# Designed miniproteins, single chains, continued (3): the designs that were tried, part 101

Each design is a single chain, and the fold is of that chain. pLDDT is the mean over its residues in the fold that is shown.

## One batch from the design tools (miniprotein)

Design m11500
Fold by ESMFold2-Fast:
Structure m11500 (fold): chain A 77 residues (1-77)
Amino acid sequence: SIKEAQEALARRGRELAEKALSLSDDPEVRAAAEAALRLAEEALAGKGSLEQAVGAAIAGIGAAVQAALVAGKPEAG
């Protein structure tokens, strides 16, 4: 069902965002992860849309990728 898909996407987004926060204290990574967590929690509370759940998953992936890239590269500035 759409609700099950929404919950699965939102939970995955939350997991990835939490992982990003555990990997990096970079302010941009933290902001991205916190935004993903908010979207995921809204979707899981049943007040969000499928679009918010998809957004949470995409944001979570982005935050996790950014955290991994920052951990693998020295500061460029």
Scores: mean pLDDT 76

Design m11501
Fold by ESMFold2-Fast:
Formats: sequence, C-alpha cells, structure tokens
Structure m11501 (fold): chain A 89 residues (1-89)
Amino acid sequence: SLVERKTSELRERLRSLGLPEELVEEIVEIVEAALREILAAKTEEEQNRIMLEALEKVEELLKDEPLSVQSEALFAVQDAMETARLEKE
C-alpha cells in the first residue's frame, strides 16, 4: 500500500541519520497514523492540519537530538506526508 511504502522509505531515511531504533519506530507510528488520516481527509485544509500536528509531535520527540538531525528528520517526515498527499487518487 501507499502507507506501507511511505513508512518503509521513512524508516530507512531516519535510520540513515543515526537515530535510535525506538525513536525511529515512534516517529514512523506517528507518520503512519497521519498518512491514514491524510488519505481519508476531504479537504486540503484538513490535510495541512494533520501534517502540522504530526510535525509538531515529531519535533517534540527529536528535542534532544542535534539540530542538523532534527532538521533532516523533520524534512523527511514532511516529504513523506506531502508526497503521499500528491500521490493519492
């Protein structure tokens, strides 16, 4: 599925940044839930709200990581959600 593909790609990207496996899985869980909500959303406004809320949750999880890692991880999360939004039928 689209969700499985996006979460698999995100997991690989987050692992490449050297993030602990537990943190990678927590981030992936947040994004998986957000992706399912984005695919069910009826408006772009609702999709944008879901993406923002997911990004805020991920930012809180990353607060103790180096700023460069935080930035790259948040970009990876945003990219996964934005590209899923564009690829949905």
Scores: mean pLDDT 86

Design m11502
Fold by ESMFold2-Fast:
Structure m11502 (fold): chain A 82 residues (1-82)
Amino acid sequence: SELLEQAKELLQELINSKDEEKREQLYDELKELIETLSDEELEQLLFSVEIALDIMKEHPSFSDYTVEILEELIEWIKERLS
């Protein structure tokens, strides 16, 4: 899916961003895109976010702010699937 690939690219940009304002913009774009995804695509995105978060929690170089955004994103996706 082209939309799922765009969502994964936005997720990667969000994780790699060092700018809080840019992270907020990417997070908003990702949330808008999530509303257009199918349940199957949302489940695949959720799996990708959960894996990314697990990796980040094992490496202390990632910011607490990025971890918090990914945790919020996981909750948002789960709410959409419920």
Scores: mean pLDDT 79

Design m11503
Fold by ESMFold2-Fast:
Order: C-alpha cells, then structure tokens, then sequence
Structure m11503 (fold): chain A 110 residues (1-110)
C-alpha cells in the first residue's frame, strides 16, 4: 500500500500543481493574487484531507510551495519580486525535503 499511497500522492501533487499554474496565470493577467491564493489554498486543503497520514506533511509543503509560486507570479518584476521569488525557492526546497523523507521511509519499509 506504500507504493499505492505514493502513486496517489503523485497524482494529488500533479493536480495541485495544475491548479497552481492556472492560478498563477490568472494572477499575472488580473493582478488578483488574493483570488489565486484562495484557489490554491482550497485545492491544497482538499489534497491534505484526502492524503494518508504519512503524506499529509508533503501535501502541506506542496501547498505552501504552490502559494509561494502564485505570490511570486503576482509580484512579477516589481519591487517585491525578489523577496517573493526567494520565498518560493525556500518553499520548493522544503517540499523537496519532505519528498526525500518519504522516499527514505518507503525504502526503509522494503
């Protein structure tokens, strides 16, 4: 079931990233970052609720990374862009760390 849990997590992550990509595009077109953040937050909450207990921290980290990416897109080359881009990079690094922790746990369970 760990392999099945990992596959479901990958599908949920792909769906969340798709929502984040669309929300970022909408934020770039309209400048309405708050509406874009609300869409990503709703999708992330659903992903966390569906996820097995062991994968909830990963879904939370992916949601944080997606929110940071939307904020960076909305800031697009304005005075706040460098700070927003750095926050997005940090959130992505945390998500990668959670993925590595889960991969290590899955490997140890073999």
Amino acid sequence: SMAEAMEKAAEAAKELLGVAGQAAADALRTGDVAAAEAEVAAAGKEAVEIAPEELKPLMEALTDAALALVRAAGASRGPDWEAAARAAADALAEARKKIAEIQAAAEAAK
Scores: mean pLDDT 75

Design m11504
Fold by ESMFold2-Fast:
Structure m11504 (fold): chain A 99 residues (1-99)
Amino acid sequence: DAAEKMRANPDASDAERAELMAALVPAALEEVRAMDLPPATREEVEEMLEEMIELIRKNRNVEISRVRVDFLLEVLEIRGADPEAIEEMRKRLEEELEK
C-alpha cells in the first residue's frame, strides 16, 4: 500500500512522496466512478476550488499539490461537471502552483 509506504518513510523526498500518492490515484478514481455520484454543480466546483487553493498555499510540497490538483480535476470530469468550470478551475489552480 503506497499510503503505508509514505507513513513508513517520513524522510522521503518531495518527489518520492508525490510519486507514492500518484500511485493511489487510479484506485481512487475507480472508487469515484463506482459511486455513480450526481454531476457536480457550479457551486460545488467553486467550493472545491477555494479548498484546493488553501491546501496549495499551506503545502510546501508542490509536487504533491500537483497530484491533488490532477486528481480533483479528473474527479470533476467523472462527475460530469461543466467543462468550462473545470477549465476555469484548472487555470486558477495552475496560477497558484506557479507562485
Scores: mean pLDDT 77

Design m11505
Fold by ESMFold2-Fast:
Parts: structure tokens; C-alpha cells; sequence
Structure m11505 (fold): chain A 92 residues (1-92)
């Protein structure tokens, strides 16, 4: 895995967060289609794993202050919680 700069890592976190929100919206819009729900659940799981990976890289990046690391972790946890709640909500 290539070591990211602070700016690159924040940019990737931002893009993953936006992609997760878009995927959640697609899952909700297609909740009556079981095949699409399954596909979007798998995409949500993948994006949650990417958030965890980027958070870990932020923890290991010396450019981040402890306060910035705490914020990145807290934001990641909120997005993961949102994703888990949505996966439960879209099941019939």
C-alpha cells in the first residue's frame, strides 16, 4: 500500500464519504429489488472497509495531530453507524 500524504488521505476520505452517501441513497431507492439491495449492501461493506483503512493510515501519519486523528476516527465511526442502520432499514 502506497503511503498517502495528509492532503491525499483527507481527499480520499472525502471521496469515500460522498460515495458511501450516494450508495446508501441508491440502496434506499431500490429497496424493493432484492438483487439490487444485495449489490448495494456489498458496496456499502466495501466502502466501510475503505474508511477503516484510511482511518488507520491517518493514525500512522505523522502530519496529523492527535485532535485531527480523533476527529477522523469519530467521523468514520458515524459513517459506519449510518451504513449499518441503512443495511438494517432496507431489509423487508
Amino acid sequence: MKKLSKEELLNRLYKVHIRLINTINMAKENKDNPEKVKFYKEQIDYLVEEIDRLVKEAEENPEFSPEEIALVKATGDEFKKLAENVKKEIEK
Scores: mean pLDDT 82

Design m11506
Fold by ESMFold2-Fast:
Structure m11506 (fold): chain A 80 residues (1-80)
Amino acid sequence: SEKEKRLQEALKKINELVEKMIEAFDRGDLEKAEKLYNEALKLIDQAIAESTSPEDKEFLEEVKKNIEDLYKRLKEEALA
């Protein structure tokens, strides 16, 4: 469906933002990493809000938690 395609496109963009966030941390660009993290969170929150199935919502909430956990770990490593 068009809605499923939009969700898959959003997930693809979220993954691209997360990859760029990791690259920013690797370069020591904490400001850019934070901006990319916030953009990724905004997109996942939109995807969660648009979700119509409990299974999809649970999956997206897990993706969000993984992004938050990753950001926290990378930030701690960059500041150590």
Scores: mean pLDDT 86

Design m11507
Fold by ESMFold2-Fast:
Structure m11507 (fold): chain A 80 residues (1-80)
Amino acid sequence: PLTVAATEEERELAMKLLVEVLEKTLIEKGKTTKEEIEELKRNQDWDGLVQLIKERLTEEELKKAREEADERFRKLLEAR
């Protein structure tokens, strides 16, 4: 969560990790392609990416992705 990330770097890292886990989940569940995600990222269409996530992921998948991203973020902070 943003409340845990004190610096701009930490906030960017937390968001990057969440996006990476969500993208991985969408691809693994066959709900999108890597090409579709790369197109949205290339165009900096973050609203389109958020819409894709909301429409194609279930609440359970979203919760698991957030938990995985939070775990990765904690481990990276511990390694610093």
Scores: mean pLDDT 74

Design m11508
Fold by ESMFold2-Fast:
Structure m11508 (fold): chain A 95 residues (1-95)
Amino acid sequence: DLEARRQEVEARLAAWLASIPQEVLDEARRRLAELIENNDVETLREMVEISRRAAELAERDPLDFERLRLAVEAHLAAAMGDLERARRLVEELER
């Protein structure tokens, strides 16, 4: 039953996202604002590319909670300016 499994994965992802400290989300948001303010277009483009690739890889198996979690972690790492970690997480998603 794909519908029931999808709902279970969505619920687990929502619960995990709700467990992320607000401070982590605020820091990611602050870092993004800083990159925009400094006109760091090159870093912003790389971050967008990493995020797009992570989302694309997660969509290949939307019922895999761990894959969805890794994709979100890659987005957060990129937003935090840790492009090396973000790239490593995308490499894990490709496996």
Scores: mean pLDDT 75

Design m11509
Fold by ESMFold2-Fast:
Structure m11509 (fold): chain A 73 residues (1-73)
Amino acid sequence: EAVTRLVQALVRLAKEHPEDRGALLNAASEAVKAYVKDPETALEKIREAVRKYASQLSPEVRDEALRAVDEAA
């Protein structure tokens, strides 16, 4: 279940960056909803959501989030 792994990754990032926890959890929620509605089109929307939040994250955290998306694809 690719979505579960992605959500777990975003939750772990939220634990490492509690000040940004709300944004990371919102990204996880949007990713789950997009994937449940339209799995085929959700991957692009998930990547866009991660990239939008990634600009606010540390480079290492950003790389880990993008890697989780690639593993979900």
Scores: mean pLDDT 69

Design m11510
Fold by ESMFold2-Fast:
Structure m11510 (fold): chain A 71 residues (1-71)
Amino acid sequence: MSRREQFVELANLAVDTVVKGYKQGLSREEILQRVRSTLDEKMDSLGLSPETKQKWTGQLMGMADVTLESL
């Protein structure tokens, strides 16, 4: 899997997790914690370097925040 495909998969996972949490009536804090945990597990499974994991976590959590604000 390419780096681009990995990032797109993680981005889709982050957005999906936000939407599902919102529909379940979870708080903003609970939704963002769930997104972080889900991304952490998936990134570990992909064997990403610590540097890539840190950078992408920042970008993906930003995307999750924007998605939640749009709902």
Scores: mean pLDDT 84

Design m11511
Fold by ESMFold2-Fast:
Structure m11511 (fold): chain A 64 residues (1-64)
Amino acid sequence: DKIIKKLMEKFGISEEEARRIVLEAETELLREKKTTDPNEISEEELEKKAFEIAEEYKKAGILK
C-alpha cells in the first residue's frame, strides 16, 4: 500500500502504526460520507486524511 510507505517515510513510524492510521482515516471518511463501502473513498482522500491524523498524533506526542 503506497499510503503506508509514505507515512512510514515521512513520520519515521512502523508499518503497524501506519496501518492503524490508514484504518482510522478510512473509518472517519466512511462516517463523513455516511457510507459503509470503502470503494466510495478515493486513494487521494484516504492519503490526505491519513496524513492529517498522523500530524495530529505527532502534535499530541503519540508518535515517537
Scores: mean pLDDT 77

Design m11512
Fold by ESMFold2-Fast:
Structure m11512 (fold): chain A 63 residues (1-63)
Amino acid sequence: MTREELARAARSLNSSSAAKVGRAAGLDTGSDGNQGGMTLELAALHGSEELVEALQRGLKEVG
């Protein structure tokens, strides 16, 4: 999966799924203001390879 594909998948998550994926990656996405999806998108595009792999594992659990 490319970083762009991962970012698009992250943006499509509802707040509950974004929170689960964020926790799996060690990120606090918050529950307020629709920040979860944007935080995960930025992590996918600009994060380390370890962070990207953690996001991919989290997405497999919720999707």
Scores: mean pLDDT 72

Design m11513
Fold by ESMFold2-Fast:
Structure m11513 (fold): chain A 88 residues (1-88)
Amino acid sequence: EEELKKKLEELVDLAVKLINMEKNNLDPEVIEKTKKKIEELLKEITDMSVEELLEFMEKEIKEIIENKKGISAEERKKYLLEKLEEKI
């Protein structure tokens, strides 16, 4: 359970980082390495694909921006983590 929570937290951090890198057109090699790390981590905890994870995270980030204005970065991470735990 503790290992699962740690993996979910790492997955949230990597997914947010990847979304930001793709939006900013950063180095394709760095993007690809990040995608591979996410894929390897996902295989350990769920049958969800990298694409499904990114779509889910983008939807939840949009929910935070539109309906959860004024929450802290730590509260945003907690929200995303709780939603991902429900999804998995």
Scores: mean pLDDT 79

Design m11514
Fold by ESMFold2-Fast:
Structure m11514 (fold): chain A 78 residues (1-78)
Amino acid sequence: SQQVDALSDQSARTGEEAARKAMKEGKSPEEALEIGKEAARQTADDLAKQLGLSDQDKQNAIRLGEAAARRTVEEMTK
């Protein structure tokens, strides 16, 4: 449970941070979203393998990370 929560939190944080950084560097909203989504996916894949978590837990973390990236881009473009 704690490891699953850590995976989801780390994926969300990574997606948010990558998208925010890309936006601050002058990337388009579309480019920043893709950068954030990719960062979240890679982080979730690596961490899930290291922690021995299920593919379902990994996919849930990826979804949360992608959502965090999208929310960040949307908030920065309002």
Scores: mean pLDDT 88

Design m11515
Fold by ESMFold2-Fast:
Structure m11515 (fold): chain A 65 residues (1-65)
Amino acid sequence: SATEQQVTNLVKTLEENGVSDEYIEEIRETGERMIAAEKAGDRKAVAEEASKMVGLAIRGIGDVL
């Protein structure tokens, strides 16, 4: 799915920019929940998991700036 590809690309970009393995792991888990919500048609859950993923990415990048 497009969502699965986007999560894969995000993880790769964060790893290439030195984001810690702990943040990468949480982002992968959040991505799995978002993909599950997308398959279930739960738009609210997709939005909530996407928001968590963005927050994790921002914090992870912030730690290496």
Scores: mean pLDDT 85

Design m11516
Fold by ESMFold2-Fast:
Structure m11516 (fold): chain A 67 residues (1-67)
Amino acid sequence: GKEEALKEGADRAGAAAVAGNAAGARRSVQITAEKIGISQEEATRLIAELLREQGADEAADGVLRYG
C-alpha cells in the first residue's frame, strides 16, 4: 500500500542521502512520489518526516538538502 511504498522510499532515499548520493536520493523520492501519486516536493517532506520519527535525523536532513 501507500504506507509501505513510503517506508521503502524513505529507507532508500535516506541511505543514499547519508552516503552523499544526491542523485540517488532524488531518484528514490521521485519513484516514491510516482508510486503514491503525490508531488516530488510532498514526497520529500513526508519522507523526511518519517525518517525523523524513526530517529534518522542525518538521513532526514540529507533528503531535504538534496530534494
Scores: mean pLDDT 88

Design m11517
Fold by ESMFold2-Fast:
Structure m11517 (fold): chain A 64 residues (1-64)
Amino acid sequence: MDLSADEQAILDALDPNHDGQLSAEGRALLESLGVDATGLTAAEAFGMILSDPALKAALLAALA
């Protein structure tokens, strides 16, 4: 998957250890945006964000 700098920043926020697990901080960010992160892997959360441009923009704003 070719990642933009923004997409890489999102992935690093969701899974900073690159272990496939959603981090506590990543889960908190998703939940703050109204996303139910219960039981999500980092890959599942990332795919969901990429499918929703508004969610992607909101998450990038939260990371800035």
Scores: mean pLDDT 77

Design m11518
Fold by ESMFold2-Fast:
Structure m11518 (fold): chain A 68 residues (1-68)
Amino acid sequence: MYVRVRIRVPGQDASAVVQLVLSLGGQVLSSSPDGTVIHAEIPASALDDFRAQLARITGGRGSMSLVR
C-alpha cells in the first residue's frame, strides 16, 4: 500500500530527499520548480523510516504531511 505525502524541504536538500523517496520504493509525482515542495507516493511500511531520514537529511528543517 502506498500513501501520498506532501514534503517541504530546503531547496539545497531537494535532490537528497528525491533520492530518499526513490530508494524506499516510492515515486515522485510532482515538485515545485525550486524543489522545496515535493509530492510523492511512499510505501506505508517505509513511512517511519522516511520521517527519520528526512529529519537527518534536513537537520529537522523538512516536514511531511499525509494527503487525502
Scores: mean pLDDT 83

Design m11519
Fold by ESMFold2-Fast:
Structure m11519 (fold): chain A 98 residues (1-98)
Amino acid sequence: MTKEELELAKKIIELFDEEDAEVFAKAYLHPLDKKASGRLLNVIRRLAGELGIDADFAETFRLWGAIQEVLDDKLKEALKLSDEEEKIKAMVDAILSV
């Protein structure tokens, strides 16, 4: 993963609102859920567009990986929770604190 992709991922995370962060949390917990993943890809593509970047499908997947790389350490505490709703709320709070 390039330094440029990580810097772009940080800028995308800064643009996340509460709904965007919840979409990320749900896709993170259920990576094989095509509906959850599809919603997240749409969020990433939209926010990349707000930064002037027309990301294709492959570029959007790479940005998803870069966003996850930036957030992994911040999500570790939230992932210790056993209740899914509490876990999602803690993940949203962690994402919005970036």
Scores: mean pLDDT 84

Design m11520
Fold by ESMFold2-Fast:
Structure m11520 (fold): chain A 65 residues (1-65)
Amino acid sequence: MQEVVLDAKTLEAAVRAGEIAGRTAGAESVEIELLETYKDASGEEVAHVRVTFRSAEPVELPVTV
């Protein structure tokens, strides 16, 4: 599993970027989560999103509590 955090002007742009990256990496599935929205220094609204890629092969990650 690989996780990437992105800033995008729209959630749609973030979703599309995540799908393209996931397909290119050969991910089994792609999950997009909206973490927050904020306004940048110019007052433009930006979506901060988490994109999670799941590989077809089992990957053991360290247990983090």
Scores: mean pLDDT 60

Design m11521
Fold by ESMFold2-Fast:
Structure m11521 (fold): chain A 93 residues (1-93)
Amino acid sequence: MEKDELEEVIKKAEELLELAKQYTPDPEKLDTPVAKKYLEAKKLFEEGKKKIEEGNALLNASSKVKKEAIDLINEGAELVKKALELLEEIGLS
């Protein structure tokens, strides 16, 4: 995934998560498909963002771990994309 594409996907996912929280402020108390998808999207986004941050940190630490860093960034990007797809599926875009 290109850097600019990844940054745009992250931004869109953050905006949709913020909107979703406004409509479902206590999702854990709701037994609805929308609330469940929101919680799953939030978890995937947080995990993806963490992997991207770890990958970027490794890129700055050593050339020997460059492949591991790239793999982490790609895994994080896929998780953020899945979070965005879930948020779009529940009609928040």
Scores: mean pLDDT 76

Design m11522
Fold by ESMFold2-Fast:
Structure m11522 (fold): chain A 93 residues (1-93)
Amino acid sequence: SVAELAEIIRGLSPREQAVLRVLAEATKNGIALTAGAIANALRADGIDLSVGAVSRILNKLEALGLVEKEEVNGITLYRLTEDGLRALEELEA
């Protein structure tokens, strides 16, 4: 449920929350991101995570139902699930 996902988000580490928030902003604008694009966005905000570290966080967030992925021409793109976005919006209200 959206309420269960909101509780999961509250339990995320600051770095995991930062990855989720970068991806949420892109998802709100209809944009899917690579792990590399997320790492670059985080670096601009002073958070230096490798692409590998971002990919591990994205795998965890996908397993939790917050993030989904699509492969297009060998490129893996990530976005928030509909319920993941709703859960995050409830926490930001």
Scores: mean pLDDT 88

Design m11523
Fold by ESMFold2-Fast:
Structure m11523 (fold): chain A 67 residues (1-67)
Amino acid sequence: SAHLVERALVRLHIETGSSMSAEQGRAIMRALEAGDVETAARLLAEGLGLSLEEARKRAQEVIAEMR
């Protein structure tokens, strides 16, 4: 669900204090909804300033929550 992805992104944004554009957020949501962990992790790392390892873990968690 888009709602679960959006909630996860809002929480990550709050935790990191990073600013992210609407365009970046939409790209991350598409990758997460497609189950593409690698693309979502790279976009999260770039958009929110997370490490690739942490971004991958968060992407996997969100994708798993959807199923």
Scores: mean pLDDT 73

Design m11524
Fold by ESMFold2-Fast:
Structure m11524 (fold): chain A 71 residues (1-71)
Amino acid sequence: MSPAERYRELQARLAAAYARAAATLSPEELAAIYARIEEIQRRALARIAAGADKEAVLIEALEEATRVVEA
């Protein structure tokens, strides 16, 4: 699987996971998930700003975010 294919797969999975979470979880549980995703995004942006490979960092961040929302 190419990085671009992996990125698209993860985006689709994350979107589906968010839709399920929004339909089933309480506002407090959703807020906890959003806080964890925000921290993942913050770390990813800091790594990119420091010169890390943008594509690799974005894929890693999406993988972590998808695991968080699917759990």
Scores: mean pLDDT 81

Design m11525
Fold by ESMFold2-Fast:
Structure m11525 (fold): chain A 103 residues (1-103)
Amino acid sequence: DVAEEIVEHVKKEAAKLSPEEKKRLALELADIMVNDKDPKIRELAARALKALLEEMDSETALEIRPELVPKLEEALKDKDERVREAAREALAVLEEKVAPLAP
């Protein structure tokens, strides 16, 4: 599955990115997740965002949370169930990364 290969590649490459590069990529993926016309591409963007967030440290995740949460909440209302499920998983990873920093 090309989508699974892309997600795995993002996860491996994300580990090599700087915190600033991870933030930029996360915002670009979030934009694709809510704006692309193809639900398969929106689902792939949400899955890639989840993989990137898994490789992100808690401080970087907390810093980008205000920009990501509105986009993830929009994706949770997507017409396609697979996009909604992928967005829920990405949001769960984001919140788990932020939890140790206790708001």
Scores: mean pLDDT 84

Design m11526
Fold by ESMFold2-Fast:
Structure m11526 (fold): chain A 86 residues (1-86)
Amino acid sequence: AKAKVTLKFETKEKAEKAAELIKEQAKAGGYKVEVEISEGEDGNYVVEATLEGEGTDEELLRTGEAMAALVEREVGAVETEVEVIE
């Protein structure tokens, strides 16, 4: 199963910190993760993380939601979204 976590941040530094936290959480959980950081037209930074692992789509969605909540708490994202892909 795969889930995509999308977070938006006001600064590049926050986005980079978020990406590192996501990578650490994925490694701890035994998930594969791909993380991309891009700059939006409004100067906000978008972090997209694709999580891949064993289990159901629901379990992976819950894992992604937990990661998004942790990152929002620690870094202060302006927007968060989690969805199951494939």
Scores: mean pLDDT 80

Design m11527
Fold by ESMFold2-Fast:
Structure m11527 (fold): chain A 83 residues (1-83)
Amino acid sequence: SVEEIYKIAKEAVEEAKKKGLDPNVVIGRKLREAGFVTGELMREVRKEAEKAGIPREDLWRLILKKLGVSDENIKEIEEIAKA
């Protein structure tokens, strides 16, 4: 399941890059469509981001971390998003 989440996020960031879309939006949408993100999880993610001063464009990193994706795999996705 964590490997599946990682693959979905990686495909989502490539789609965002190809279409000129916000990676945060595409990753969140794809993970929600696949059933990994609930409204309750997103509420908690937004509250933690607000307390920690994490900007909206970085919410996808916190989502992946809460879903159990390793920091190493999150960094790989971040590098794809930046390219």
Scores: mean pLDDT 80

Design m11528
Fold by ESMFold2-Fast:
Structure m11528 (fold): chain A 98 residues (1-98)
Amino acid sequence: DSEEAKQLLLDHSTGMRADDYKKQGKNEQASISYFHLGNSLFSLGRYEDSIKHYQTGIKLDPNSRVSPQSYFNMGNSLRKLGKYDEADVYYQKSQELS
């Protein structure tokens, strides 16, 4: 089985759960779901989409237990895109929240 197919199925399922949690006002659960969605997109090499979903999760719950890791992973995604100065900002935010 294709690893890409597995990640796309996980991505779709996680995205649906994130939207459902948002509608229910479950911001922490939504944030965690967006974190997992971002991780899946990063694994697929979809770095810009990955950043977008980490940002959405952080916006919904800035104090989420996954927010430090989301900032770190956004830094990794930005570095993959060659945006080193922006990556450094998010690595710093990750350390400050840890």
Scores: mean pLDDT 80

Design m11529
Fold by ESMFold2-Fast:
Structure m11529 (fold): chain A 81 residues (1-81)
Amino acid sequence: SKEVGERLRAARRARGLSQRELAERAGVSQSHISRLERGEGYLSPETAVRLREALGLSPEEFSELFPGVSAETLRREEERR
């Protein structure tokens, strides 16, 4: 949703990261980050784990900012890597 995208933008800006820098850290394209911040595209569990790590958030903190992704889903994906 657009609200989730706005929260992603706020979290990225709070870390002093550009869209390109966040994309590089998360292993995705800058256009993917741009689409997510506009509320477009899909946030897969794998991308969510990488975004959480790039932003330095706990699974619980990430889930509170992005309610479409549960802390349990993030922990499960981390175990599968």
Scores: mean pLDDT 77

Design m11530
Fold by ESMFold2-Fast:
Structure m11530 (fold): chain A 73 residues (1-73)
Amino acid sequence: NAEEKLAEAKRLLDEGLKAYDQGNIPEARRLFERALELATEAMKEARKQGNFDLEIEAAVLAISAATLLAALR
């Protein structure tokens, strides 16, 4: 469901940031890509449910993951 996907995306984003801090760029990229996928799915599901608060949380997380991915280039 949307809440579980958002929670998983948050965990993956945190793991990706830890990998990045350790200099493991390939692992950080993998984790941020997965976080973006799950956050985007959570956003779409929340939107269909009419859960605006969850949609916004998921959208913010997706933007964060996408921004971090762009920074990894």
Scores: mean pLDDT 87

Design m11531
Fold by ESMFold2-Fast:
Structure m11531 (fold): chain A 77 residues (1-77)
Amino acid sequence: MRPRVHLASSDREALERGRRILEEAGYDVEAHLLDDKEAFKLLREKAPWIARVGDLLIGADTLDLAAEAARILRENL
């Protein structure tokens, strides 16, 4: 079963790159093109755990999912 994460950024190119990296790693990604303020608001409503990697915000249902997705993005961006 593919783990699901939310991805948000105001940078469209960073968002698309991050989405592709996570999808190739076996994640289902919901991508949101939003500024930081709106991104944090949306992610807080959708996911209990939020991580940041540069211009990318990650929302996930568990701490382990958020941490692993952030690690993958840090190593591949």
Scores: mean pLDDT 84

Design m11532
Fold by ESMFold2-Fast:
Structure m11532 (fold): chain A 72 residues (1-72)
Amino acid sequence: SSMERQQAIAMARAIALITDAELILRHPDRFSEEEKEAVLEQLKETLEELKKLNAPQHVIDQVEATIEKLEA
């Protein structure tokens, strides 16, 4: 796959995971610890992928900020 296509797919995955994390942060009582840990793990994996693909810095920053909020 082209780097541009791989980057677009990774960014789409990041957006979906950020949305899931925002739902957890707004409604913490509706999610298990296992569900929170799974989203956190996927966000960290996606962050590593975005960095390898040289994704736009604003996307990387948004994923990092989401991880920090979810770990707090």
Scores: mean pLDDT 89

Design m11533
Fold by ESMFold2-Fast:
Structure m11533 (fold): chain A 76 residues (1-76)
Amino acid sequence: SNSARAKELERLGLRHVGEGNRLEAQGDYAGAVKHYDEAIRHFRQAASVADPETRARLEAQVRAVEARRDQLRKAL
């Protein structure tokens, strides 16, 4: 179902956020940016198959990860 697909894509996105956070904590900003980009891709895919309420939440997650990624890119 679209609901199950959205949840799985969100889980993949969250795993990439976790890996990005870990690399950021280690000072690997380039590695963190790559994982944040993957998280954004997965959350956008999840949003495309989600119901409107879940879509709004996933779009908020995309904005939060984009803001973090863009701050790291300024430091590079």
Scores: mean pLDDT 91

Design m11534
Fold by ESMFold2-Fast:
Structure m11534 (fold): chain A 74 residues (1-74)
Amino acid sequence: MVEEYLALPDEELEKRLEELTAQAKKRNIPVITPEQIRGSYEAAGITISEKEALALAVAANERLLQWDDEQKAA
């Protein structure tokens, strides 16, 4: 799934993250930022690009919203 996001332009990824962030805020779900992901990887001694961090943030927030939908649908 991350590979799909890595194939997208940065502008498209930023747009998706903004949409996911808006939905998360409406549902009181904590937002995962690209900075948090990059910081976590740096703490583990791994350097990732801003695009990789952005793609991972989009994927993580999408999974959180999907999980919330599953909890509410159950």
Scores: mean pLDDT 77

